# Designed miniproteins, single chains, continued (2): the designs that were tried, part 64

Each design is a single chain, and the fold is of that chain. pLDDT is the mean over its residues in the fold that is shown.

## One batch from the design tools (miniprotein)

Design m6194
Fold by ESMFold2-Fast:
Structure m6194 (fold): chain A 68 residues (1-68)
Amino acid sequence: SELGEKMRRLREAVEKEAQRLLDAGVDPETVKKAYEKAFEEIYKRLLSGEEVTEEDAVALLRKHLAEL
């Protein structure tokens, strides 16, 4: 489905950024918490009819990481 393909692309973008952060020495538990919070917000935005781009998804991961 179109939604399934969109979710796959968003997950791939966030997973790639998460791996980059892990490779840079960021704490794995902190990255995991930021990832969970980012996807909670992504799902909320998509369910409310908002558009979420790959760039938006990566920015949300970084935002939640900075708030931890």
Scores: mean pLDDT 86

Design m6195
Fold by ESMFold2-Fast:
Structure m6195 (fold): chain A 53 residues (1-53)
Amino acid sequence: GLTPEQKSLQILSELYNSGKISPAQLEAAGREYGVPLKDADPEELRKILEKYV
């Protein structure tokens, strides 16, 4: 199974690869929230990314 960090990264990767978010949007989301992506809760990360989808 995936760790929470790996799960968060997988969600980010899926959205990026599907063209839903750009690299700049991904970077901005991390900075805007002020949360290290590797430590982000998957639910919180999903919520942040929804702003950019």
Scores: mean pLDDT 58

Design m6196
Fold by ESMFold2-Fast:
Structure m6196 (fold): chain A 68 residues (1-68)
Amino acid sequence: MELDPAAVEADLATLSPESQALARRAVEAAATNAPEEIEAAVAAAAPEARASGIAPADALERLLARLR
């Protein structure tokens, strides 16, 4: 799927700085054409984001959906 980095960055801006860094790494991994690596990384990050009260966990889930 065609990924718009600017739109992804805008979605990430709704997260806390800690979760932004983690999600940004997953997005950059997507640029290497390894979708499974990105899904694994972001899936591992999703529970951490929710536990740290990132607004909202669905923003990270939406980002994941856009990467698929």
Scores: mean pLDDT 56

Design m6197
Fold by ESMFold2-Fast:
Structure m6197 (fold): chain A 77 residues (1-77)
Amino acid sequence: GEATVERARRLVDEGRRAIEAAKADPEKARQIMEETVAELEALAAASKSDADAAVYRAAAQEVRAFGQEAVEEALAE
């Protein structure tokens, strides 16, 4: 539903900002990524709607991809 999309987007936006703020510390960036992904996956598991669960899982994949790239970039410095 719309509320699910708004919540998922908020968590993705917050996760991206937190990862970006921590990008000079690859371990912190990784931890924030893992915590945000875990929260989104928990929301997917708690969802009674397959459509809502899919939104949260897609959001978790987006945060994971962003976080992995940020960690790799930080390690290349």
Scores: mean pLDDT 84

Design m6198
Fold by ESMFold2-Fast:
Structure m6198 (fold): chain A 85 residues (1-85)
Amino acid sequence: AAARSRELLEEFRRAKEEVLKNKEELDKVMEEMKAAGKGMQDLLEAAKAGNGPLEKLVRLAEAARLVAEDPAAAEEVEREAEALE
């Protein structure tokens, strides 16, 4: 049903908007983690510990995974990605 694809897209759009609003903070945190030699597991643990920017990034990743499993939603995400360029 179209309703499920719409709900997945709405969640993905909200998560993406939150990441974009926090882009500078996310870029800084990602650079700090990279400089410290921390990997994906450390990033996930920091998000669970209440790092707001990383928490938003993890939410976006989960929403993107669910969208990728829905063909109609995945096609819409590709169109949105092109619009951001």
Scores: mean pLDDT 71

Design m6199
Fold by ESMFold2-Fast:
Structure m6199 (fold): chain A 93 residues (1-93)
Amino acid sequence: SLEELSEALDETIEALKNKDFEKVEEIIEKNSGLTRDLLTALYYAYKGEYEKMREYAERAAPELIKLYGRPPDTKEVAEIIIYSIENAVELLK
């Protein structure tokens, strides 16, 4: 659900702020599907691995479209995810 996704994102961001990478990996492993792909993209962006970040953001885009009930523009949604992740990572550094 969107609420579960939001909670997992907040927990992951807090762990990244604390440089608790073991906790980040634990959160990722406990999640699946859309949530896991978005958290994995965020973690790769934090590490500067932007090609891997893009791969996971593109995997997440179709599932996010399903949750929002919007027309399937997976490329535009992937770019929005990437932009949001890059902005979040900037605040963590």
Scores: mean pLDDT 78

Design m6200
Fold by ESMFold2-Fast:
Parts: sequence; structure tokens; C-alpha cells
Structure m6200 (fold): chain A 77 residues (1-77)
Amino acid sequence: MGAASLARASAKLLGVSPEELLEREKREVEELEKKLKEMEKLYEQGKASESEVASLYAALGIQRSVVRWLEEGLREL
């Protein structure tokens, strides 16, 4: 099963179009970028750990990969 088929299956399970799913995942990237920016400010103030910043950076990387995977799947349709 290709990325396009998995994207359609995931969207159907959530009751949305594959394009709507992609837009939701893009919004999650935006929210993670905001959280990372806030956590970096807290880290500069000595109120957050390097591991907390690293965890958000890793989560953002994973979410960006999901968006790229969905975009490639939609292009293959």
C-alpha cells in the first residue's frame, strides 16, 4: 500500500478529505513551531531544560515529515 492509499485511509477514518488532513497536519506544524519558540525563550531565561527544547524540536521534525509524506501521497494521486 502506497502513501496515497494510506493518506486516503487515514482521512476516511477521521471523516475528512485527504486535503483537509494535510491542512490539519500543517496547522500542527505551526503550533509546534510556536511551542518551540516559547520553550527556547524559557530556556534562555533558565526556566526550561535543553531536553525539553530537544523534545519539541524532534516532535516538529516528525510532524514536518508527516506533512511531506502526505504531500507526496497526494501528488501520486
Scores: mean pLDDT 77

Design m6201
Fold by ESMFold2-Fast:
Structure m6201 (fold): chain A 70 residues (1-70)
Amino acid sequence: SIEELLKRAHELVGKVQERAKEQYETDPALRAAVEAISHLPTQIAEAKNEEEKKELLEELIARLEELLAR
């Protein structure tokens, strides 16, 4: 469900923010990766239907999980 995807995205954002707090200023690759996905929350908020919102949330979650796997 979209509610479960939002919960997962929120959880992962929190984990990325914690990791970034220690390394963001010293790791240009981490900064670039975070910047590359910074447009997704706005696109999710502006999604016109449930399917589009779900696709964007799944993309955001995948990107956040990839970033955390570094």
Scores: mean pLDDT 76

Design m6202
Fold by ESMFold2-Fast:
Structure m6202 (fold): chain A 61 residues (1-61)
Amino acid sequence: MVSQASQLIAQGDMYISRGDQLRQQGRQDPDNRDVLDQRSDILIQRGDQLRQQGTNLYNQS
């Protein structure tokens, strides 16, 4: 269980990093900025949720 929690936290960090990169890409691509910003927001929110779920799982066990 703790191993799975650690993986969720790591995946969350990766999603947040990827989301930030997409937002930066959107700044260089105005034609697709809205889509990239929306995807970035979703990835960052998912990443944060995964990190919270991982820490919660770790604490439950």
Scores: mean pLDDT 80

Design m6203
Fold by ESMFold2-Fast:
Structure m6203 (fold): chain A 73 residues (1-73)
Amino acid sequence: AEAAVQAFADEIAKRPDARELLARLGREFREALEALRAAGWTEEQVLAGMSEAQRALFEAFRAYLERVLAEAA
């Protein structure tokens, strides 16, 4: 999962707008999670529908985007 996130990060890093794009994706990801909660879905319910590999990828990607947002602040 982390390897897939790193490969994505490496591809995005080749772009001149990489930092701005990652910050935008992190905000959109956060907004999507908040929208799911507003619709009555918990993070636990969303994760329960995922395979182990999908859950690991989701958690690794979320951690990566949260780190990018923190670094951008």
Scores: mean pLDDT 68

Design m6204
Fold by ESMFold2-Fast:
Structure m6204 (fold): chain A 79 residues (1-79)
Amino acid sequence: SADELLEKAKEALEKGDFDRALIYATVAASEGRKAESYLLMAEAALKQGKKDTAIFYAKRALEAGADPEKVKELIEKAK
């Protein structure tokens, strides 16, 4: 399920396995969990120092219905 994929993506992110985190999040987004998946992709990009990429995904998460406060926090950290 998309929820199981998001959990695997979170575990990969916590371990610093950004490639696996992005793969799991991408599949979860395709299965309908776009907002949560884009937030996770933004967090992964931020942890890698990819600030422009983090802002890109944070804005996509907002468009997909993510919590505006969480999006704002990610964008502020990426500045």
Scores: mean pLDDT 87

Design m6205
Fold by ESMFold2-Fast:
Structure m6205 (fold): chain A 76 residues (1-76)
Amino acid sequence: SEEEERFLRALLENDFDIRKTAEALGVSQSTVSKFLKKLGTTAEEIRNNGKLRGRLEVRATISEGIELIKRGVEKL
C-alpha cells in the first residue's frame, strides 16, 4: 500500500536506522521494527545484505508504479 511504500522510502533514506526512520515518520521505533518483521527481515540483515536492500528499493518503486494503475487492475 501507499503506507508500506512510505515506510520503505523512509527506511532507505535513513540507511535503515530505526530511530531516524521513526523520527522521520512520526512513529515509535517499535512500529518501524514491526514493519520490517512483517517484511520478514531486520534492519541488521538489510544493512549487511546489499541484495536485500536492492529488493526493498525495487519493491518501493513497484508499489509507487502500481499506484498509478491500481484503479484499472484487480487481478494478481
Scores: mean pLDDT 66

Design m6206
Fold by ESMFold2-Fast:
Structure m6206 (fold): chain A 94 residues (1-94)
Amino acid sequence: EKEKKKKELLEEFKKKIEEAVKEIEEIAKEKGLPEEVLKKILDILKGSFEKFKEFLDKNSIEEAEKFLKEFFEKLEKELKDLRENGLEELKKAE
């Protein structure tokens, strides 16, 4: 039962990361983000999947579900800020 739920959460996280990657690529085209900046963002997202896998192995299903929800709520806000403010927000993060 727990193993099945863990697999479902990993697949959900992976799918949402793939959707976020597509959205970031669209924003990059619209805002003219440098390719190097785009690559850095994508590398961070790939690293987040490995962190989620480790978290899921060490924590309860409820804690993993909360982590997933909070992670993607934060990501959606960051993507909105990137779309509205573009390079100005990235310059502040340097």
Scores: mean pLDDT 75

Design m6207
Fold by ESMFold2-Fast:
Structure m6207 (fold): chain A 55 residues (1-55)
Amino acid sequence: MYELRFRLVRPDGTVEEATTPLPDSVSLEEARRIAEAGQAYADAQMGGTVEVVER
């Protein structure tokens, strides 16, 4: 089972973290595609990281 871990850094230095569990039907390839879309969003906002983690 895979999960997405988000870490966003705001201009005031506040760090926001969130974890989104992915269904068992989601492959590693699909999880990576979702993470790439999330990373593009983070880069467009304030910066941050999106990681795929195996549970």
Scores: mean pLDDT 74

Design m6208
Fold by ESMFold2-Fast:
Structure m6208 (fold): chain A 80 residues (1-80)
Amino acid sequence: SVEEKINEMAKLVISRSSEEMQELIEIHKENLLKAVKDPLLSPDEVKELLEDWFNHIKPYLSPETQKEMEEKLKEILKEI
């Protein structure tokens, strides 16, 4: 499911982040899960929110983590 893939993306970033960043990532994950479940948001709006979130965190990720996250994001976007 889309929710499972968002949780997997968050788990990947959390495992490779400081404790302070882990709390921030958990908050962003909860906000993204709410957006996916919000019937007032269009699929295109949900896709934009996911892409914007990834673009904001991308500069702080290693190239390997970026690639893994891009693969997960593509899978999520395909299901929305």
Scores: mean pLDDT 77

Design m6209
Fold by ESMFold2-Fast:
Structure m6209 (fold): chain A 97 residues (1-97)
Amino acid sequence: SSEAEALQKIAKLRGIAEPEEIEKIRTFEELLELLRERGVPQSTLDRLEVQHKVAEALRVIGDGIDKALEYRKQGKEEEAEKVLEEARKKAMEIIKE
């Protein structure tokens, strides 16, 4: 799914910005900047950043599972296990910092 579309929906649901400004949002960083300019508290911005990191980590795990299933269908069990382990490691790094 489009990250930009998801971020734009979040901005619309919060009712914080004009439609034209929301349509300019392409990255999470741009969303945070817009919210900061609109006076959203830093504690709320920090929480959104944590939520974004968790979502990113889950996406990495999901991508790893899909790739592992593809390798398993090809009989490549060792490659499947390796890609799952790499996905878990990457997801943990995202959550840590």
Scores: mean pLDDT 78

Design m6210
Fold by ESMFold2-Fast:
Structure m6210 (fold): chain A 74 residues (1-74)
Amino acid sequence: MERAAELIKQRRYEEAIKLLEPHLDSDEARLLLAIALLYSGRIKEAVELFKELSKSKDVYVRVSALNYLTFLGE
């Protein structure tokens, strides 16, 4: 996960997405995927994933997803 977050910080979104695909059973990985999708211009896919993550049992993931949705006007 730290590697994927680092790739996102470096604006290497496609590499981050590819790294995250095997780990989509993790809400943290799905959150990083949503962020990478957003910054790569795949906004509709990112919003749909943030909406799913807003229901996460992980408080950190849920709050982060809600904050992104609020920022995006969703």
Scores: mean pLDDT 83

Design m6211
Fold by ESMFold2-Fast:
Structure m6211 (fold): chain A 86 residues (1-86)
Amino acid sequence: SLTPLGPKTIAFFEKQAEKYTELFKKNEDPMTVLLGLLSAYVGLGIAYAQQGDLKKAEEYFNKALEFADTIKDSLAKKEIERVREL
């Protein structure tokens, strides 16, 4: 049996997601914001999975994967730009 994460743990990750969403709107350090959102959504996915809410867990893990793909594409673009400047 899993010990379920309490509502305060979910609220913590929801607050982290809100914080990084506000920073994203301000267009400040996009990579740090994307990493913060990825971390928050992974945390929410795990928390909801432990509560047995597998549908919400899947939704949050899918959001995390979307941010992971965005980070991957951003890093690839920066590497290509770095090589072109050589």
Scores: mean pLDDT 74

Design m6212
Fold by ESMFold2-Fast:
Structure m6212 (fold): chain A 74 residues (1-74)
Amino acid sequence: KVKEFKRLVGELLDLVLNRAPREEIEAVFEKVLEKAEEIDPERAAELRAAWEVGIGAAMAKLLEIASELTEEEL
């Protein structure tokens, strides 16, 4: 789950940096959120709140959560 979450995070970040269509970014974000919710529902709620603020806030929160959730794999 955590490894798949990190893969989706990387995919989402790549789409944002390459200025992909909003619909494509949102589709991948929903997959990221779904995996985050399976791993840590509280962190997933924080990610949802950040997304409502904006893409930049969502990306910052996503990187924070990804760092926390993958420490076991480090």
Scores: mean pLDDT 74

Design m6213
Fold by ESMFold2-Fast:
Structure m6213 (fold): chain A 66 residues (1-66)
Amino acid sequence: SELSDFIAEKLQELTAQRPLDDEETREVLRGTSRALKMATDDPESQEKAKEYVERMIEEVERRLRE
């Protein structure tokens, strides 16, 4: 699906810096699961899910810089 492809692309960009550790992986998987549950039958929920994924990736990326 478009959302799954979007998530996969963002995760590839994130992991290009270094492999995620176990805690980072769990956080990303939890966030991804929430985004997929948020994306229902309407286009508005799909866009909201994409925004949620982007914010989650930004938070994880900030920690990778530490």
Scores: mean pLDDT 74

Design m6214
Fold by ESMFold2-Fast:
Structure m6214 (fold): chain A 73 residues (1-73)
Amino acid sequence: LREQGLRLAESAERLSERAKALGDEATAEQSRRLSNELRAAVESGTLTQDQLDELQAKLVELQRRVAAAERAA
């Protein structure tokens, strides 16, 4: 769980930078918050599989938004 949570946090951080480069500050902020939430849960030892699955689903949705914006640009 800890390693998976950290990898997901890194993916969310990279997505935040991609969204910021596209001018999508709302998606960038959401991705940054997701990364921070994952890091906090890993550091506190409270990350559960259900939370990881939920946060991963949110990341996938944000990734789809960034991909759609990249195609529209």
Scores: mean pLDDT 80

Design m6215
Fold by ESMFold2-Fast:
Structure m6215 (fold): chain A 68 residues (1-68)
Amino acid sequence: SIVDEAKKLIEETKKKMEGASGSEQFDIFVETMVRLNELYRKAPEEEKEELRKLIDEFEQEFKAYVAK
């Protein structure tokens, strides 16, 4: 499913960010958000709520880290 694909993308992204500098983390975040937005556009209606929640959680986690 598209949700499973998005979840795997987020997990891979978090792993990449663990070894990255702050500027690299931001670039990885932006690239991942673009890819997640593409997944959201093609998602069927029944998966959109769950996918939106995953995207929002990912964005919120990154914003919390940066806002500190």
Scores: mean pLDDT 81

Design m6216
Fold by ESMFold2-Fast:
Structure m6216 (fold): chain A 74 residues (1-74)
Amino acid sequence: STLEARTAAVLARMETASREERIELVEQLGVYAVLQGMDPAEVQAYVARMIAAIEAGDLEGARALLRELAARAL
């Protein structure tokens, strides 16, 4: 599947997932983005920002960053 399809699946699961599961999902998506040819440093920066948003309880901020990462892969 594409990074966009993977991001959509993560977004759907984020709503019902625990904090720990949300962090795991964005870390796994980051690994997939690197495997699809994205710059590892750029992906790591996005994942760090997503984790910070999740830890702050800012789910909408995390979702916005997920969409931004997917858009960069196009």
Scores: mean pLDDT 83

Design m6217
Fold by ESMFold2-Fast:
Structure m6217 (fold): chain A 78 residues (1-78)
Amino acid sequence: MFDEEEYKKIAKLLSEILNKPLEELLKLTKDEIRKILAEIGNKLNDALNEEEKKELLEMLEKGATLSEILGFIKEALK
């Protein structure tokens, strides 16, 4: 579970990753955002190279926030 500030950071990053308006993402419930994150996770397994996957796992092991993880994903997909 994440606080309101973290939720807004996640919504902004998802807006950029999905090319959706921020206002559309902010109307979604936290459970709907979780579903989108699961869909992104499935796509990432095919989109990230081995080095990027290793860096993502290291971030998760260090307890990175969801917004930090999405920031890395956004940069890796460029």
Scores: mean pLDDT 73

Design m6218
Fold by ESMFold2-Fast:
Structure m6218 (fold): chain A 108 residues (1-108)
Amino acid sequence: MKTVTVTRTVEGAVSPEELVQLIRDLAREALKKAEEFGADRATAHLVITGASPEQARKAAEAAGPVLEEIAREHPRLNVSVTATDDDGVVLAQAVARADGSLEIGLPE
């Protein structure tokens, strides 16, 4: 199975509305590239760097509904949002899979 992966990195001070728009733009780009390359699947990864734990949590929670919507509409697209601190440590992650499932991981 041929998969196209598109990754975008942004700094942690992103508003919920900007984050939703970034996710939608990245999903559109991944689907477009998958069609251009004849890929069976597309993966879109949004990485937020330099986030505080509170920013990471808010980002994951804001991403959840839009990721679930995208996964339901585009069963061949996987979308993830990962928030890291300044040292690259993962603070939060939200993942929508092609089966329409949504998983939100917060630091323990």
Scores: mean pLDDT 77

Design m6219
Fold by ESMFold2-Fast:
Structure m6219 (fold): chain A 87 residues (1-87)
Amino acid sequence: MSKETQETIEIVEDAGVGAYTLLQQGRVDAAVALLERALERIREVQSDEELLKEVEEAFRRMRELIRAGDLEGLIAVFQELLKKLEE
């Protein structure tokens, strides 16, 4: 696994846990902002264009699920993304 992918996994894990915690507290805007900032950081670190597009699409879906208040959907997309990154 590349160092870029390892750093991407760490950012995704921190962002997923943080967004879940904020959403449980009803802090929807804060959870969305956390994911947006995490994605900006991943864009600067990740040079694999296909992997970056998968992360961007997953984060787009996660933000939609956060806005809908769907905690189960958020967890499912987060876990699916981590499995793809750990391949």
Scores: mean pLDDT 84

Design m6220
Fold by ESMFold2-Fast:
Structure m6220 (fold): chain A 120 residues (1-120)
Amino acid sequence: SAFDELSEEERKNLEEFMETVGALSPEGLRVLLDYATKAPIDEEELEKKAEEYIEKGDKAAEEGDYDTALKYYAIAYIMYRILKKEEKVEEILDKVAALLKERGVALDRKTLMALARRIV
């Protein structure tokens, strides 16, 4: 619902933010490089890791550690994009949109890129 409240430009900016944070995180970068080089990917193990990162993100958010929560959600986002599970990608985007909205974070490109640099 939080993601559905976003403008088209805000949705685009949020997707770019998640891709940036995920790709610049060591775990996200490794998974992307494995995918790009056609290294063997265990899809069941990747999905398990994606769920573990969502759980870590949820826990960090509950503890008020929003930067850590965003980093973990971005890693899970990269993993589910590789798995081509659009419903899970949208679930993560909704969680992140709700988190940023509650904190009063503007979803413009400049604000989100500054946040990405702080997180990674």
Scores: mean pLDDT 87

Design m6221
Fold by ESMFold2-Fast:
Structure m6221 (fold): chain A 94 residues (1-94)
Amino acid sequence: DSVQVALNAGLDILKGAYKAKKLIEVYAEWSGPSKKLVERIKKYNLPIELLDADKNKEELEKLGIHKIPTLLGELEDGSLVNLNGSVEEQVKAL
């Protein structure tokens, strides 16, 4: 479907722009916006790793992640980067 093609193309552009080896969506089940993003990722089988904030609270605190949902890129050296703009803005642009 055209939506899935457009989403995958946009994700490839983001990965290339940030030189990310993978994309990670930080989500929480109590967050309505997170639930919608997770449903979209699963529906279109997008190549994004899902990270449950409630199950990884200590790790996320070490990374300074306090806003949910948040889209991160993991670089080849294992470092994490926040993508430009809001997570919702990035997903909408796809």
Scores: mean pLDDT 72

Design m6222
Fold by ESMFold2-Fast:
Parts: structure tokens; sequence; C-alpha cells
Structure m6222 (fold): chain A 99 residues (1-99)
């Protein structure tokens, strides 16, 4: 669990925080993107953290009209470029699921 969370933090360019899954799950529930049951799954399974962050980023950018800089600030990401990368990865994964 700890090693996967450290890898996710490294990919997001943020400091390691053992509360990252809980923070992501909580934000997803507040935004109506994740049910409380799904939130418990994200907290229990670190592999679900990155997909949840990507879903939240897409909602902020596409539905709420946030700029890349505002998305980065909301998620604690180091730059707008990191937010752009997460959105691009989300779109690629979405196209693969649709095919």
Amino acid sequence: MDELLREIARRLGIPYDPNLPRQVASLGVVLGLISPEEADEVIADPSLVLPAVQRIAAHLYEELGYSLAEVARALGLPSPETARRLLAERKEAERRRAA
C-alpha cells in the first residue's frame, strides 16, 4: 500500500501523504462524482486513487469551467501542465473503454 501511494504521489508531483486516498475520496463525494461506498473502496485500494483524481480533474475542467491552473490548485498539483496531463490520460482511457 505505502509503495503504491508513494509512486502515485511521484506521478502527481506532490509530497507523499498517507491521507491522499481519503482526501481524494472526500472531494469526489462532495462533488457528487463518487458514492460513499466507492469512497471506501478508494481509501482501501490505492490503485483507484489516480482514476478518481482524473475523474475529479475532468469534472472541474469540463463541467465547472475551471482553468488548468484552477484545477491544479484545487487538487494540490504542482503545475497546470500536470492537470493537462491528467486530463489527456483520462481522455485516452475513456476512448479505450468506448472502443
Scores: mean pLDDT 77

Design m6223
Fold by ESMFold2-Fast:
Structure m6223 (fold): chain A 61 residues (1-61)
Amino acid sequence: MSGVDSLLQLIAAFQRLTVQQLVKASGYPVEKVLYHLQTLLKQGKVVEGGQGAGKYYSLAS
């Protein structure tokens, strides 16, 4: 299973996740999580919300 698909499934399951929560849940290093999140944002599959340490990611509607 690709890393991007794994992160998408986690976000779908939990509705909102921060980068730190995605790192902990996926076991991926932060760099890999950020790389896959950028891919999902470019694909329009997720959106960013919040600011700074409270920044989270959720499914695009």
Scores: mean pLDDT 80

Design m6224
Fold by ESMFold2-Fast:
Structure m6224 (fold): chain A 64 residues (1-64)
Amino acid sequence: SPLAEALQAQVAADVAAFRDAVRALLDKHAPDLSEAEKERQVAAWAAAVRAVEERAAAARLARA
């Protein structure tokens, strides 16, 4: 459905923006962390945000 497609696109955009924001904060406040450690932190937080956003999108789609 157009709504489901729009919500999926929004989740992808929000997760991408959050990944960039978290990476920028890590570079600013923890520049001595290894690239592997930064990557793990960004991936873990991005996964958590994606789960919350997907749940919210599913709830919205269900009541549409």
Scores: mean pLDDT 84

Design m6225
Fold by ESMFold2-Fast:
Structure m6225 (fold): chain A 68 residues (1-68)
Amino acid sequence: LPSAQDMAEEALKTAFEVADKSKSKESAVRIIEDGRNMAVHALIAAGDLAGAQKVSEEADKKIDEIKK
C-alpha cells in the first residue's frame, strides 16, 4: 500500500543519512539495522513481502560497505 511504502522508504533513507554522520562503524551499522527493521515490519504489515525483501537487501549491502 502506498502509505506504508512511503514511510518505509523514508525510514531507510533517514537511517542511511544518520549512519553516514555516525562517529563509528558500529553505530552506523546499528542505525541501519534499526531502520531496516522498522521498514520491513511496516511493509510486512501492509502485505508487501517483495518490498520487505528489497529493503532488507539494500540495507545489507549498505552494512557490508560500511564494514569494509
Scores: mean pLDDT 78

Design m6226
Fold by ESMFold2-Fast:
Structure m6226 (fold): chain A 68 residues (1-68)
Amino acid sequence: SVMDFVDREEEVERGREAEEKAVEAAKAGDINKAVSLATASALLYALAGEHELAREGLERVEEAIAEA
């Protein structure tokens, strides 16, 4: 349905925004903020059915934390 389509697209976009903020927080050395935002991003992607994006996003944040 149109509503299901709109919800999934919006959740993916919110997930992407949270992922980018998580990576920036990780690079800044704010590990607590990075983990919180990464968790929010993964949940948003999962709600949209985008499990691969959730996994890739978490890996990206983990890498940024390791390099910080």
Scores: mean pLDDT 81

Design m6227
Fold by ESMFold2-Fast:
Structure m6227 (fold): chain A 81 residues (1-81)
Amino acid sequence: DAETEALKARIRALTEEALAEADKLVKQGKLEEAKLVLEEALGLLEIILAIAKKIGDKEVVEVAEKEIERLREKLKEIEAL
């Protein structure tokens, strides 16, 4: 399904972009900005996850849950600094 594949690709791209931006900000000492980038991405993915669960798109649910956990783990790492 083209729509499911496009959503999975967007979820992965959003996660990778957020992680890359957060890493750059951490290296610059901008910890609060790095956290905001990750929190913004988490908010978007949680909305996508809620919609995917409501419409029964199991593949999008699985990808969104995995990427949410990656962002949460990175946020915890930054909060520990």
Scores: mean pLDDT 88

Design m6228
Fold by ESMFold2-Fast:
Structure m6228 (fold): chain A 84 residues (1-84)
Amino acid sequence: MKYYTLEELKESLEELEKEDPVLAKVQLLMIEGKAEEARKFMEEERKKKKGKPLPKSKEYEEAYKKAAEAFKRSLEEMKRLAEE
């Protein structure tokens, strides 16, 4: 996962951290293979803090989308390897 996933995630994470540091940490935990920790952390933080009204900027959407996509790609790759 040193290819596009790691580099892409890092760039996206930098922008995502400015907008949503909690989500950025969740993505990082998932990439590290700590899915249960990420899930618990996400649930606790999300429910504890309601999302403040955020300006729907394209930069924010792009950062979030790239981070989510990199995470999904990593998860898909792990699933494929595990199923084999």
Scores: mean pLDDT 63

Design m6229
Fold by ESMFold2-Fast:
Structure m6229 (fold): chain A 72 residues (1-72)
Amino acid sequence: MEEEKRKLAEEHMRKVAEIMGAVEVELVREEGNVFTYRLTRADGTVEEVSVDADEVYRAVQEELRRLEELLR
């Protein structure tokens, strides 16, 4: 459960980092189901982003369904 949600959260953050042009994504803090990541951009700027794994899991499932409808 938590392992599966963490995996989805990490994949989500990697996609966000790729879209934002970040070259590095690192998990810096884990508080229950809230994960905080550090995103490092190509110019060296660093930003911290927190995500709720439960909300990410739900959002990812809904987003995937929406994308399937859009692609068909």
Scores: mean pLDDT 72

